# Designs tried in a protein design run: designed miniproteins, single chains, continued (5). Part 47

Each design is a single chain, and the fold is of that chain. pLDDT is the mean over its residues in the fold that is shown.

## One batch from the design tools (miniprotein)

Design m17609
Fold by ESMFold2-Fast:
Structure m17609 (fold): chain A 119 residues (1-119)
Amino acid sequence: SPVDRLEQAAENLIKRIKSRVEEAKKKNYTDEEILGLFESIVKEIRKLLDQIRELAASTDDPEVKERLLEIVEKIKKTFDEAYDEFLSLVKNPEYKERLEKLKAEVQKEIDEVIAFIKS
């Protein structure tokens, strides 16, 4: 089903995010490279959120909506954990500010998607 495909896409994204965090921790990445990795993660999350929103708009099935909320919550948790790890690796305050701003934007987008699914 469409929701099964989104669950699998989310699980695959979570694995990729965790892998990128572990790679960043093992390599001496620059602040610019860390920001680039975080920006790539944000792009993938935004794409998944768009797909979740499209499915939520197409259905009145409460079981599908509940499963979409569970997907969003898992992505939110993984994103928050990845943010904390990347923030710990960044040395320059300007790059910390850029990560914090991007996190705040995505967190707002996640909250908007949750509100949309619940409406």
Scores: mean pLDDT 91

Design m17610
Fold by ESMFold2-Fast:
Structure m17610 (fold): chain A 80 residues (1-80)
Amino acid sequence: SEEIENGAEGIANTLLALYEEYGVEGLRKAVDNLIKQLEEEPDEKRREAAILGLEKAKEKIEDEEAKEVLEEGIERLKSL
């Protein structure tokens, strides 16, 4: 849905900005916080947007450690 796509783009842009400013550790903290929020307040559309957002961010990052953080986050979100 267009709503999920727009949410995913926003999440991807936020993660990329945090990665540029704070590196892999900033990215890891942002992903952890996103997962915690979804664990506390489950929302199917928000979860789908988060998965897509992490996938979009992974496509734009060249660093292998950062890609690993995003891949791990995607798997954790899929398990919710």
Scores: mean pLDDT 88

Design m17611
Fold by ESMFold2-Fast:
Structure m17611 (fold): chain A 86 residues (1-86)
Amino acid sequence: GTTLTVVTTVAADGTATVRIYDEAGNLVAEATVAPGGSAVLRVGDVLVSVTAQGKEASVAAVDAASGAILASGTAAAGETTTITVS
């Protein structure tokens, strides 16, 4: 299967930036989400959801066909979380 690396960075103001990289290290999708917002990115059969909740953000990678959670993470303001999907 293809490995995806999902990097979520939360700025000091609570803005979340999600970047998705393929197994070769190429950026394949990105989104920036203001505090209180959410976004969903699709890469192949993987959906990546990010929700910015003020000073924290949550991220989950989900199989598009089954809805199964493949990986999840959280980051507080000023932090970065990395999840890997294989």
Scores: mean pLDDT 85

Design m17612
Fold by ESMFold2-Fast:
Structure m17612 (fold): chain A 90 residues (1-90)
Amino acid sequence: SLIPVAVLVVDIPPELVRQAVEEGVKTAIKHRAQAIVVLVPAGDEETRRAVEEALAPYGIPHRVLELDSPEGQEALRLADLVLYFGPERA
């Protein structure tokens, strides 16, 4: 893609969000991502706020979207790297 994008799916308790986002951002930067999209469960304002606070120290462009939104699903399809923090999908 023109701009390498990493998507972080964060579906975990708010208390674990900071460490997961820090790990995800560092992994994305290591893989040369130039932008990050974080996907959070719909209506989870506490998790969204924790994600935004954890992302603030990093100068990388970022967006926080809802996992089940059309925009969130499009970000997953276009992602160069996807990191999942949550219950096992399989």
Scores: mean pLDDT 82

Design m17613
Fold by ESMFold2-Fast:
Structure m17613 (fold): chain A 64 residues (1-64)
Amino acid sequence: SSIERVADRLIESALRRGDLEAAENVRRVRDHLLRNREKVEKLIREASEAVKEIKEAVDKLVES
């Protein structure tokens, strides 16, 4: 993913200059964003399915 590539470059750059704190901070942010991405993608899928069911129920009521 683009997040992983950018984060890995920033970590390597920080380590090359001896900035261990910056490297650790970037790693934590990367891990948090990657974890949240899967969670957000799952929520979007579940929300899309719920919206479909609501639309079908509304269409059935309007036809009555």
Scores: mean pLDDT 78

Design m17614
Fold by ESMFold2-Fast:
Structure m17614 (fold): chain A 87 residues (1-87)
Amino acid sequence: SAFDEALALLEEAIARITDPEVKAQLEALKRLAEEMHAAGTPEAVVIHAVAQLLRDYLAENPDLPEETKALLEELIARLEELYRRAL
């Protein structure tokens, strides 16, 4: 499912990121996605919510290394692609 692909993308990003604070944020977003899905939230809505929270996190953390920003921007783009497929 698109939801399972979204979780796999989050886990891939968590594995690639070395900053423990950024890792913790991604792990929190993964838990939120799992909780929303368990509560019966539609797959597309869950994926869109995670992508938006990641955009907010990037906006709030302009000091992140460029490599970390690029990884998160790639993650957001892939989540938005999954969102469009899940509609």
Scores: mean pLDDT 88

Design m17615
Fold by ESMFold2-Fast:
Structure m17615 (fold): chain A 99 residues (1-99)
Amino acid sequence: MTAEDYLKKAIEYYKKGDYEKALEYFRKALELAMEKGIEEALKVVEKALENIEDHEMKVEIAKIFVEILLKKGYLSEEEAKLGLAQLEWARENWDKPRP
């Protein structure tokens, strides 16, 4: 299975409303892409965000990416905590009327 195969499955589960399975397959896609480098992982995130309209799912995908970056040593624990806090702030403020 390639990262692109897992991403395709994640999008299929998301469209079916199975958000738990969608997030599981997004995590697998990102883990495999990170083995090839951060640029490949960023492409997976970009493709996922193009296919996901739900702001909560976008935040969850971004949180998974932050977790993987921490695990692979691209972020410090403090940087990951700050990133996650910013994503939770974005979740609360996503539904605010555009100024």
Scores: mean pLDDT 79

Design m17616
Fold by ESMFold2-Fast:
Structure m17616 (fold): chain A 89 residues (1-89)
Amino acid sequence: GLTERFKARADEIAERAEEALAKAEEALEAGDLEAAREALFEAEVEIGLLGILLGIAKIVGDEEAAAYIEEKLDELLAKYDRLRAKLEA
């Protein structure tokens, strides 16, 4: 159904975002600020796509899909914000 399609797309996007955030964390630990910036940009793109998917779920009235996507988005944004703060310090 539509809900399952939203969840599947959200899972794919979230997985790519998590991979990019993991690369950023590894680069920061290694002191590679250029690699960290590139990885954070990759994460930002995927997080942005997840935000667009959330918006679409809300417009079509799929409350279950919207809640699922919002939870993933909140977790990814929290991790992104922490890593970005470390990069800017």
Scores: mean pLDDT 90

Design m17617
Fold by ESMFold2-Fast:
Structure m17617 (fold): chain A 71 residues (1-71)
Amino acid sequence: SELAAAVAQLVEQGEREIESLRAAGASPDAVKQAEAALEELRKAQDGDPAAIAAAVQRLSAALEAARESAA
């Protein structure tokens, strides 16, 4: 339950950041990759902690790439 709540918060933060990056002119491909990583995290939230950690790492990398494309 604590882990599920933390993942839900990360998903909400990721959604907001992706929307901001899209508005800031991030590349469509980078935004699409970040959206895919966010969806993977959503699906992992009831799963194994290692799967959640891997999904968080992928989302972090995708968001970083999207930020670079927006600058």
Scores: mean pLDDT 82

Design m17618
Fold by ESMFold2-Fast:
Structure m17618 (fold): chain A 51 residues (1-51)
Amino acid sequence: MEALEEIDRQLEAIRAREATEGKVTPSDRYRIRRLEEMRKAVEEGRKLLEE
């Protein structure tokens, strides 16, 4: 699914910002967790569709 690439891209963008600013904000941490959960859901959805 195309969504997986988009999720990975967003995660990399947050990490790049963290590297530049030297800090992880609570909102960045929340968003990382949400993106990781979405990534897992997409992978589980793929397994269901590929039955």
Scores: mean pLDDT 72

Design m17619
Fold by ESMFold2-Fast:
Structure m17619 (fold): chain A 97 residues (1-97)
Amino acid sequence: SYAKYLSEARDLALKGGTPEDVIKAMGKAAYAAEKEGLTEDTASAIGSIAELAARKLGVSPEDIGKALLEELKKYGASEKTIELMREALERAKRLVS
């Protein structure tokens, strides 16, 4: 399920889907990854899609990041998952600045 949602989020970002649809797909990917064993690598992959979506959809990386973290909170993701995603989003921002 993680791989499926990650691919859906990437495709939505590339094809010019809505920011809301990309955020939902990324949230589902991160939550599925938590159940499958979330790692820094999986969090970084999702963070890279957030950066891609910001560039392709004309939304700030900060706004996408905040919306993704709120989506995860709605899903009941653990504080550990939220922190790993926050760190991955910050790393993605630094790589493109």
Scores: mean pLDDT 79

Design m17620
Fold by ESMFold2-Fast:
Structure m17620 (fold): chain A 72 residues (1-72)
Amino acid sequence: MREEGERLIREGEELLAFADELLRLFNVLQEPPPQEVLDKLGPKLTDPAFIEELRRRGEELIERGRRLLEEA
């Protein structure tokens, strides 16, 4: 259980980092990705709800991992 808990925490942290990078790209670059990229990846990259969902999932994985570590 400890090893699995640590794995979940790491995966959650990676998702949070990814969501933070997406937010930073829009704020720092002040430019949307090229139209071809927006069309292919969809409006999700410019949708704050999608980014918030990634953050929520990352936080859930971290919480679940911490619970597994407590149960170990």
Scores: mean pLDDT 69

Design m17621
Fold by ESMFold2-Fast:
Structure m17621 (fold): chain A 85 residues (1-85)
Amino acid sequence: APSFEELVARNREGLKTTPPSDEGLAAVQESLRRIEEESNGDYLEAVRLAAEKGGLEIPDEAELKRGLREFEFARELLAEALAAR
């Protein structure tokens, strides 16, 4: 599976080659809005609640930190894409 660093590099390279469409940006914005709304802005609490509801074990600290970094990167990427318009 690709590392967080590899995903970041691929996403940034992709944006240089193919800028996101208006519809694509709106879809990403709506997705992030739902995550923030469902978590009350707390990503770690959202992951915990999802695991409890799904009967799944809560991810370890390293996986939780990776997920938080991916979420934060997605928010930064959206802000960069919106600012470029």
Scores: mean pLDDT 63

Design m17622
Fold by ESMFold2-Fast:
Structure m17622 (fold): chain A 96 residues (1-96)
Amino acid sequence: SAELERLEREIEEAERLKKAIEALIEAGLRNEDPAQSEEEREELLELFPKIAEPLAEIAKQDISDEEKIEKVEKLMRKPEEVLRRAREELRRLEEA
């Protein structure tokens, strides 16, 4: 159904965003390259416009590093919440 296809796309996009945010946070904290392959680098660059603006805005704030980490964690929670909700809705549609 169109509803099922919409949920599958939402899940895929949210998973890609979550993975990209996690990779950037982990690499940033370790002062490492977030991409271990050229393919991973291209994926991160493609998703970067969707995450770069919020991350850059947090980075520019005159607050502690601990507060910046907390704000970045909140950004991560948004795609996780979307994933949880969409997967639950998908499960209900599959069980109906």
Scores: mean pLDDT 67

Design m17623
Fold by ESMFold2-Fast:
Structure m17623 (fold): chain A 94 residues (1-94)
Amino acid sequence: TKIKPVVVQMSPSGVATATVETEKPERKDVAYVLTLRDASGRTVATKVIEAGKKATLTATFPASSTVMTAVLTAFNALTGEVIEERTATATRPA
């Protein structure tokens, strides 16, 4: 696969990080977006990622939120079609 696994962590205090590395696409019309979602599916943070670059996104989650899902989406910038999606989940340590 051209998209490497998303590396996710969550601290006991609720600081969550997602690190991604994207590859240069064969087509120039591919865009990458990283989103962090809470357990209700609400987007907490988002970042557009330059193709071929490594990026880290950090957000603080409230004490009531024990789970963060990081979603890396590769999509066609001209059509909006989702080409590939990678997800990773982190849980708040006890």
Scores: mean pLDDT 77

Design m17624
Fold by ESMFold2-Fast:
Structure m17624 (fold): chain A 64 residues (1-64)
Amino acid sequence: LVADVERELAALRARYTAQGHGEAAEAAYNEFAPKAIAAAEAGDSLGALQTLADTAARVRELVA
């Protein structure tokens, strides 16, 4: 789960950076990545998935 979460976070950063939203992607990553990884390390799969969704939502807020 931790490796999957790390991969998804890296993919999200790369995707939005490629779209010209690198600063927003980095800000969202720095805010939510530690929370997503901590949830995954605790075995909280639902919390990890929710935090990944929150990361994407945060990027969308910052680029609106």
Scores: mean pLDDT 78

Design m17625
Fold by ESMFold2-Fast:
Structure m17625 (fold): chain A 94 residues (1-94)
Amino acid sequence: MTPKERARLEVESLISLGRMFKALGDYEKALEKFEEARRLAREAGLPEEEARALLEIGELLEELGKLEEAREYYRRAVEAAPDSPAAARARERL
């Protein structure tokens, strides 16, 4: 397994953990895990995974009523990987 493949699995695990905390109502831990996923994806050069983490942060902020901040994260998701499924979902929310 390459370091990049390992980073991809770690990002996916962090996104899954963030989604679990969000489902449990622990929004602070959910945000923490999504931000960790975003940072790791960016450092590892994984634009599609970075876009997914940014989309998840945007959706969490939208659920918390922080609509202006959510829109900024949706824009960042599109910029990170414009042709990704995450970017397509982010555009629907802009």
Scores: mean pLDDT 89

Design m17626
Fold by ESMFold2-Fast:
Structure m17626 (fold): chain A 75 residues (1-75)
Amino acid sequence: AVEEALKALERLKEELAKIKPQYTTAIDYAKDVVEKEGLEAGLGVLRMYLRQLEENGDEESAKAIRELIAELEKL
């Protein structure tokens, strides 16, 4: 589960780096949390980041994070 989650986060980071590199730092932090504290802790970080993006009106980034959370919740 953790290894699969780290691979999914790395894929999203590489995809975002091509179009919105500013979001890669948040994904790196989530990867670090998943590796050290486990998948549920990493999901908590992503959920907090999602809420902040939604409150700021960044709907495209919020959608990408929602899709990632849904993928990781299935692991």
Scores: mean pLDDT 75

Design m17627
Fold by ESMFold2-Fast:
Structure m17627 (fold): chain A 98 residues (1-98)
Amino acid sequence: SEARNNLVNALTEALQEQISLLVPELSEEKREQIVNDYLKQKCGASVDELKTTNDLSTLECLKNTAEDVLSFLEASDTDQATVQKLKNALQKFNEELE
């Protein structure tokens, strides 16, 4: 699903940006690993698994995590382009889940 891939990508990009602000000395590879580990702990699925899963409970977790992250970013001094990208991806994903 393009909408699902776009949501996973927008969410991982937003999370990586937040990590780079909190810990700017981390490499891109290490930031990607942290995001992957976070999503696996939160939803029981890696980034790649989130892109391929047909498990509805995992997809609901992806949606809820993206909504929580979006709310946090909208309340923080975050890049508006990152916020808008995540918001647009989440809207398209919600349309697909209906």
Scores: mean pLDDT 84

Design m17628
Fold by ESMFold2-Fast:
Structure m17628 (fold): chain A 70 residues (1-70)
Amino acid sequence: MYKLEIRTPKDKLDEVIKVLEKYGKIKSMSIEEQGDYVILTAEIEIEKDKLPELVKDIRALGGEVLMLSG
C-alpha cells in the first residue's frame, strides 16, 4: 500500500482520480482545495512496477506528485 499526495488543477481532479482507479485500488482519499488547485491525499493498493506509469499519467494531466511513500 502506498500513500500519495498530488497537486492537480481543479478541472482535472476527476481525471486524476480515474488514473488512480485505473492502476490501483483507492483505500482512502481526502481532498483540500487550494485556489485553482486541489491537494489530493490517497492511500492506494498498487503494484510497485505500476507507479512510474501512474506518475507519468498524472503529470500528463498537469498534476504533480508531491509525496509518495510505501
Scores: mean pLDDT 86

Design m17629
Fold by ESMFold2-Fast:
Structure m17629 (fold): chain A 93 residues (1-93)
Amino acid sequence: MEAARKTLENAKEAAKEVSVEGAILAEADATMLLMRAYIEENPEAVEHAARAAEHFGRALEALRAGDEEAAREHLERGVRHLEEAVRALEEAL
C-alpha cells in the first residue's frame, strides 16, 4: 500500500468514530496529505486535501457544541474530499 492510501484508510477509520479524538486524528491525516500534495506540486490534491482538513475541523467544532448530526455530515464530506486528493496524487504517478 502506498503511504497516501494508508493515510486515507487511517482517516476513514478515525472518521467512523463520531468523536473528538476521531475528528482530531482525521484532521491530522488530512494535513499530512495536504503537505504531501504541496511537495508534489499537485494543485488538485492540494485543493481537496485542504477542503478535507476544513471539514474535519468543522466536525470537531460541531462535536464540541454537541451537534453530532452536523459532525457526521462534515466527517463524511471530509472523507470524500480526502478520497479525491489521494486519487489526484495516484493519477499523477
Scores: mean pLDDT 85

Design m17630
Fold by ESMFold2-Fast:
Structure m17630 (fold): chain A 88 residues (1-88)
Amino acid sequence: SPAPSDVEAMKKKLEELIKELEKKGKEKELELLAAKAQLMEHEGVVSEELIETYEKLIELLKKEGADQETIEALEERLEEVKKKLEEK
């Protein structure tokens, strides 16, 4: 596992990446959603926003013809997040 200082550095890089991707609009929507999901995961966030981010990411990946294993992994994670939110 990375050191705690490395995790904080990764979060800052993801926040900067998100800001740059937001400036590029729809052309980078898939990358933006992926970066947002990663940032929320690193922060330990379990929220409706994380659920919506994963749902939209999965929808876009299906439209782009992403591989089945990637889609299944994200769908499994989405189910885990939904279960954790229901337990709160």
Scores: mean pLDDT 79

Design m17631
Fold by ESMFold2-Fast:
Structure m17631 (fold): chain A 81 residues (1-81)
Amino acid sequence: SELLDNLMKSIEGTIKQLDVLLKEIKDEELKKKIEELKERLKELLKKIEEAKKNNADISPLLEEVGEIGKELEELKEKIDK
């Protein structure tokens, strides 16, 4: 499951990037949104690990990745302003 391993590494990398942002951001609303997305990514990572162990269909998890990805792009737009 090379695709699954790459996805997990990508999610772990994003969580680390969000940890760095949390140390720098002073805006309480943005900080709360980053913490929310970080927790959702951690939950998603656990679901992917479980799916990998059970050889389960990952299609629903890929949809959730897409939803979180959209929220991350919206967050970037708010930070850049």
Scores: mean pLDDT 81

Design m17632
Fold by ESMFold2-Fast:
Structure m17632 (fold): chain A 87 residues (1-87)
Amino acid sequence: LSEEAKEKAEEGLRLLVEAGKAAAAGDAEKALALVEKAVELFEEAVKLVEEDPNPPEELKEMAKKLREAIEELEKHREEAEAEIRAA
């Protein structure tokens, strides 16, 4: 459970790096798709920690930070989608 949550968080971070590269290359559509997938992985990681009746403190801290990251990424995604629609 804890190992799986950490693995999903690490995969999400990897996708964010790829999203950054796509954005730098001017591929906004690809960047948004990668961010969306990263958010899904972070949500799965948070759910795994929350479903554990007694998760380690380190994982609780990770889940809190991931929840904050999800909120921030969703705000930026909505702004980017609006910008693409306006262009």
Scores: mean pLDDT 77

Design m17633
Fold by ESMFold2-Fast:
Structure m17633 (fold): chain A 88 residues (1-88)
Amino acid sequence: DAARRQELLERLDRLAERFKELGYLRVADNLEEVRRLLERGELTIEEAESLVRFVEENLEKIEKGEDVDFWAGLTDAFLRMVIWVAKR
């Protein structure tokens, strides 16, 4: 569904910009790579929806100041894993 893909691309763009504003440049770069994988069809819409929700939930915790280093580190590790798996 083109509409669902477009919504996910827009959500990924907002997440990348927000992590960049917070100084998490590597997380932002990895979110931009995930967007490229979704554009190339290397991620399914369902996989991208699950990923976006997970990252959005982690961002809420970071913005509230809850265990910031943990949630930032978990988000970075998760995105690197997804990118590694998708490129195999």
Scores: mean pLDDT 88

Design m17634
Fold by ESMFold2-Fast:
Structure m17634 (fold): chain A 83 residues (1-83)
Amino acid sequence: SKKKVVVLLPSTANEEAIKEYYETELGWETIVVLRDLSEDEKKITDEVLKVVKETGAELEYDPLLPLSEEEKEKLEKANEEVK
């Protein structure tokens, strides 16, 4: 069985490149959620958790909610590594 993951990324991320990396290199079924991480963290958390619950996928960046500046930098680095 394929592992399912939900990856929370900033709205500036290249969704197609990151999804291709996870599905091609790791073989995981990948759902990408793009959010502006400057938005209300509770709203972001509620929407992401709804997707996780509906899909049964693991959240890649949970427990990174609420997100610190360090975690935002990690998301940016991950985005650059896939480009």
Scores: mean pLDDT 61

Design m17635
Fold by ESMFold2-Fast:
Structure m17635 (fold): chain A 93 residues (1-93)
Amino acid sequence: PVPAERLPEVRRRRLRQAVALRVLSGIAVALGETDATPFREAGERALEELRAAGVTDEEIERVEAEVRAELAEEAKSLELSERERAVVEALLA
């Protein structure tokens, strides 16, 4: 349903969204938000669909590194406890 000329942009956006969903839900679960598990599973499923559509593991790793770096910068502006900050930093490393 997307025009061919827009496929690279849509694919990149979907890949970033899937990676962000996986990373953010992973952090939430690690912080004790167990109801975030379905979102982590949804992110992994979306990544499997993207791999089936031709996205390489190298592309996923590169986008994941970009998303983790962006989230790490955003986390610097958040008022987190020492424990929460340690968990976020460990997962975004």
Scores: mean pLDDT 75

Design m17636
Fold by ESMFold2-Fast:
Structure m17636 (fold): chain A 101 residues (1-101)
Amino acid sequence: SLEELKEKMKSKDPLEQIEAIREAARLGTPEAVEALREAMKSKDPEVQAAAGVALARHPGATEEDLIELAKSPSPTVQEAALEAAEKRGFEKAVEIAKKNL
Protein backbone atom coordinates (compact mmCIF):
# COMPACT_ATOMS: atom_id res chain seq x y z
CA SER A 1 0.00 0.00 0.00
CA LEU A 2 1.05 3.64 -0.32
CA GLU A 3 1.25 3.95 3.49
CA GLU A 4 3.75 1.05 3.63
CA LEU A 5 5.76 2.69 0.83
CA LYS A 6 5.82 6.01 2.74
CA GLU A 7 7.27 4.19 5.78
CA LYS A 8 9.94 2.52 3.59
CA MET A 9 10.82 5.95 2.17
CA LYS A 10 11.90 6.87 5.73
CA SER A 11 14.29 3.88 5.88
CA LYS A 12 17.95 4.37 6.84
CA ASP A 13 18.89 2.25 3.80
CA PRO A 14 19.02 4.37 0.61
CA LEU A 15 18.40 1.28 -1.55
CA GLU A 16 15.19 0.48 0.37
CA GLN A 17 14.12 4.14 -0.03
CA ILE A 18 14.78 4.00 -3.80
CA GLU A 19 12.82 0.72 -4.18
CA ALA A 20 9.85 2.27 -2.33
CA ILE A 21 10.03 5.37 -4.56
CA ARG A 22 9.94 3.20 -7.72
CA GLU A 23 6.97 1.21 -6.38
CA ALA A 24 5.10 4.44 -5.51
CA ALA A 25 5.73 5.72 -9.05
CA ARG A 26 3.90 2.67 -10.45
CA LEU A 27 0.69 3.45 -8.52
CA GLY A 28 -0.21 6.35 -10.85
CA THR A 29 -2.29 8.05 -8.12
CA PRO A 30 -2.29 11.71 -6.95
CA GLU A 31 -1.29 10.50 -3.46
CA ALA A 32 1.83 8.89 -4.96
CA VAL A 33 2.79 12.28 -6.47
CA GLU A 34 2.67 13.85 -2.99
CA ALA A 35 4.87 11.05 -1.57
CA LEU A 36 7.39 11.56 -4.40
CA ARG A 37 7.50 15.32 -3.74
CA GLU A 38 8.33 14.58 -0.08
CA ALA A 39 11.06 12.11 -1.14
CA MET A 40 12.61 14.92 -3.23
CA LYS A 41 13.48 16.65 0.07
CA SER A 42 16.00 13.87 0.84
CA LYS A 43 19.56 15.02 1.54
CA ASP A 44 20.84 11.79 -0.06
CA PRO A 45 21.68 12.59 -3.72
CA GLU A 46 20.77 9.08 -4.95
CA VAL A 47 17.39 9.10 -3.16
CA GLN A 48 16.67 12.64 -4.40
CA ALA A 49 17.57 11.66 -7.98
CA ALA A 50 15.40 8.52 -7.86
CA ALA A 51 12.46 10.56 -6.51
CA GLY A 52 12.98 13.24 -9.16
CA VAL A 53 13.03 10.75 -12.04
CA ALA A 54 9.95 8.97 -10.64
CA LEU A 55 8.08 12.27 -10.22
CA ALA A 56 9.03 13.45 -13.74
CA ARG A 57 7.67 10.22 -15.26
CA HIS A 58 4.47 10.20 -13.17
CA PRO A 59 1.30 11.18 -15.13
CA GLY A 60 0.15 13.31 -12.17
CA ALA A 61 3.26 15.54 -12.24
CA THR A 62 2.31 19.17 -12.96
CA GLU A 63 4.19 21.62 -15.17
CA GLU A 64 5.36 23.32 -11.95
CA ASP A 65 6.80 19.98 -10.73
CA LEU A 66 8.71 19.56 -14.01
CA ILE A 67 10.03 23.15 -13.86
CA GLU A 68 11.48 22.45 -10.39
CA LEU A 69 12.96 19.14 -11.59
CA ALA A 70 14.52 20.92 -14.60
CA LYS A 71 16.51 23.02 -12.08
CA SER A 72 17.82 19.88 -10.29
CA PRO A 73 21.63 19.56 -9.94
CA SER A 74 21.21 15.95 -11.19
CA PRO A 75 21.65 15.58 -15.00
CA THR A 76 19.54 12.39 -14.88
CA VAL A 77 16.64 14.30 -13.25
CA GLN A 78 17.03 17.19 -15.74
CA GLU A 79 16.89 14.72 -18.66
CA ALA A 80 13.80 12.99 -17.22
CA ALA A 81 12.10 16.37 -16.74
CA LEU A 82 12.89 17.40 -20.34
CA GLU A 83 11.56 14.11 -21.77
CA ALA A 84 8.35 14.34 -19.70
CA ALA A 85 7.81 18.03 -20.56
CA GLU A 86 8.24 17.36 -24.30
CA LYS A 87 5.81 14.39 -24.20
CA ARG A 88 3.19 16.45 -22.34
CA GLY A 89 3.64 19.74 -24.28
CA PHE A 90 4.81 21.77 -21.26
CA GLU A 91 6.73 24.36 -23.32
CA LYS A 92 7.94 26.47 -20.35
CA ALA A 93 9.39 23.38 -18.62
CA VAL A 94 11.05 22.32 -21.91
CA GLU A 95 12.77 25.73 -22.22
CA ILE A 96 14.07 25.61 -18.63
CA ALA A 97 15.29 22.00 -18.95
CA LYS A 98 17.13 22.68 -22.25
CA LYS A 99 18.83 25.74 -20.72
CA ASN A 100 20.12 23.65 -17.77
CA LEU A 101 21.39 20.67 -19.86
Scores: mean pLDDT 81

Design m17637
Fold by ESMFold2-Fast:
Structure m17637 (fold): chain A 63 residues (1-63)
Amino acid sequence: SPLTDRIQALLDRMSTLSLEDRNKVLQAMGDTVRANRDASPRELLELVADSAQKVIDEIEARK
């Protein structure tokens, strides 16, 4: 599915990051889960993917 492909692409990008930067992405994902406990599983995965992508993009932009 498009969502599965997106998650796989995000995991690949995360593997290229430093441990410190990966922890920043994981923190943002955790914050998103805590803020959206009433979301459906699919909706939650989309929101988590969105937050991960935003943080990865911000990390990459600083290079």
Scores: mean pLDDT 84

Design m17638
Fold by ESMFold2-Fast:
Structure m17638 (fold): chain A 89 residues (1-89)
Amino acid sequence: MQTEFTEEDVKKLEELVKKQLEELEKLLKENQTEEMKKLYEEGKIVGKAALAKAKIDLLKKNGELTEEELKEYEELVEKAKEILEKQRA
């Protein structure tokens, strides 16, 4: 079950995403291949989508989420799903 995210949970997720992107950036600097560049770009999209999903739940509860923000977050989540499906295949 996905529990509802608190503001503190979102901050922890932001730290985790930042750490993962920093690790991918280090790998990109050590291995300047097209495959590594692709992983870095995909990592950014997946990280943004994970944060967006957590923030959507909080913003919806507070009634602060705009239609434009919702659409942007949904697009990020869809892109992340496509990336994850390709990684599983």
Scores: mean pLDDT 70

Design m17639
Fold by ESMFold2-Fast:
Structure m17639 (fold): chain A 95 residues (1-95)
Amino acid sequence: SALRQQRIKQQAINTLRNVRLSVEPDISEATVKRLEELIKKLEESTTLDDFIKTLKEAIAELREVAAQLKNPKTQRLVQSAIRNLESLLEELEKL
């Protein structure tokens, strides 16, 4: 369903936007910019395959961010977001 695909895509984008805002004080400006570029790339993805590829890149970036975080609360928030994004990725790959 096109509507289901669009809903899942929007959930993934919103999850990544929320994580970016939450981690911004605890990460470098270069990492913030990288997350913003990944969000933009997800928003501008014209095919499901391009969206899935970019979502995998975003998950990998969040794993690197989580490994570098010193604040346990922020680290747990990023780990929860990774699990949510992986679940959404599995739903998209079944479409």
Scores: mean pLDDT 89

Design m17640
Fold by ESMFold2-Fast:
Structure m17640 (fold): chain A 80 residues (1-80)
Amino acid sequence: MSELERRIAEAKRRLEEAQKNYDTALKDAQGMIEEGEKAESENVRKALLKGAENTISQAEKDLADTQARYEAEVARALAE
């Protein structure tokens, strides 16, 4: 297997992992939102809601970065 083929395969594997992590992050964030709505403390509620927002934002960023890396490796392999 060529170095370029190995890099594309690795980037694709990371993209698949990032997609799975994104789905998990959405579920975790939903749990934080629901727990926040039940929280008696305003500080705990704000912390959980901000945690949910940060979890989604980080997962979206990781997915976007991984997609860009995959596209860059494919573009590099197609370049002559």
Scores: mean pLDDT 81

Design m17641
Fold by ESMFold2-Fast:
Structure m17641 (fold): chain A 81 residues (1-81)
Amino acid sequence: MTELEKKYKEYSDKANEYYSQAGVLQQQADRLEAEAKASTPEEREVLNARAEHYRQQADEFQKKADEYGKKADELVKKIKE
């Protein structure tokens, strides 16, 4: 039980860390998109491309967060049984 609780915390902490990193990248993307709205069409395309790159990185971190979240959820079921 204690070892499973320790692994649960490790997976939960990693999930939270990856969600946090994804959130930061999404905020950067949102900022670039906001700048794009005030820019010329040419600048808007460049800024939106950069925002898309940050959103792709955020998606990767989100997937890692989801993976660790599922592992944590599986351990919770074992702890309760």
Scores: mean pLDDT 83

Design m17642
Fold by ESMFold2-Fast:
Structure m17642 (fold): chain A 63 residues (1-63)
Amino acid sequence: SGGPAADIAAGAAGLREVGADAIEEGARKSVPLLREMMPELSEEEAERSALGGARAASQLGLA
């Protein structure tokens, strides 16, 4: 198949958008566990840590 690169890029962008929502939901579900491990963290800080971890895992192909 010899589809145009633009169509492939558009498809990848759409999948990335859907993946971003899944990452946010996963981060929210991880907040209680992060706060249990590090009780000094606020909910906002725990959510940011979870999002950062999920983002890093996604870039490494682990998520």
Scores: mean pLDDT 65

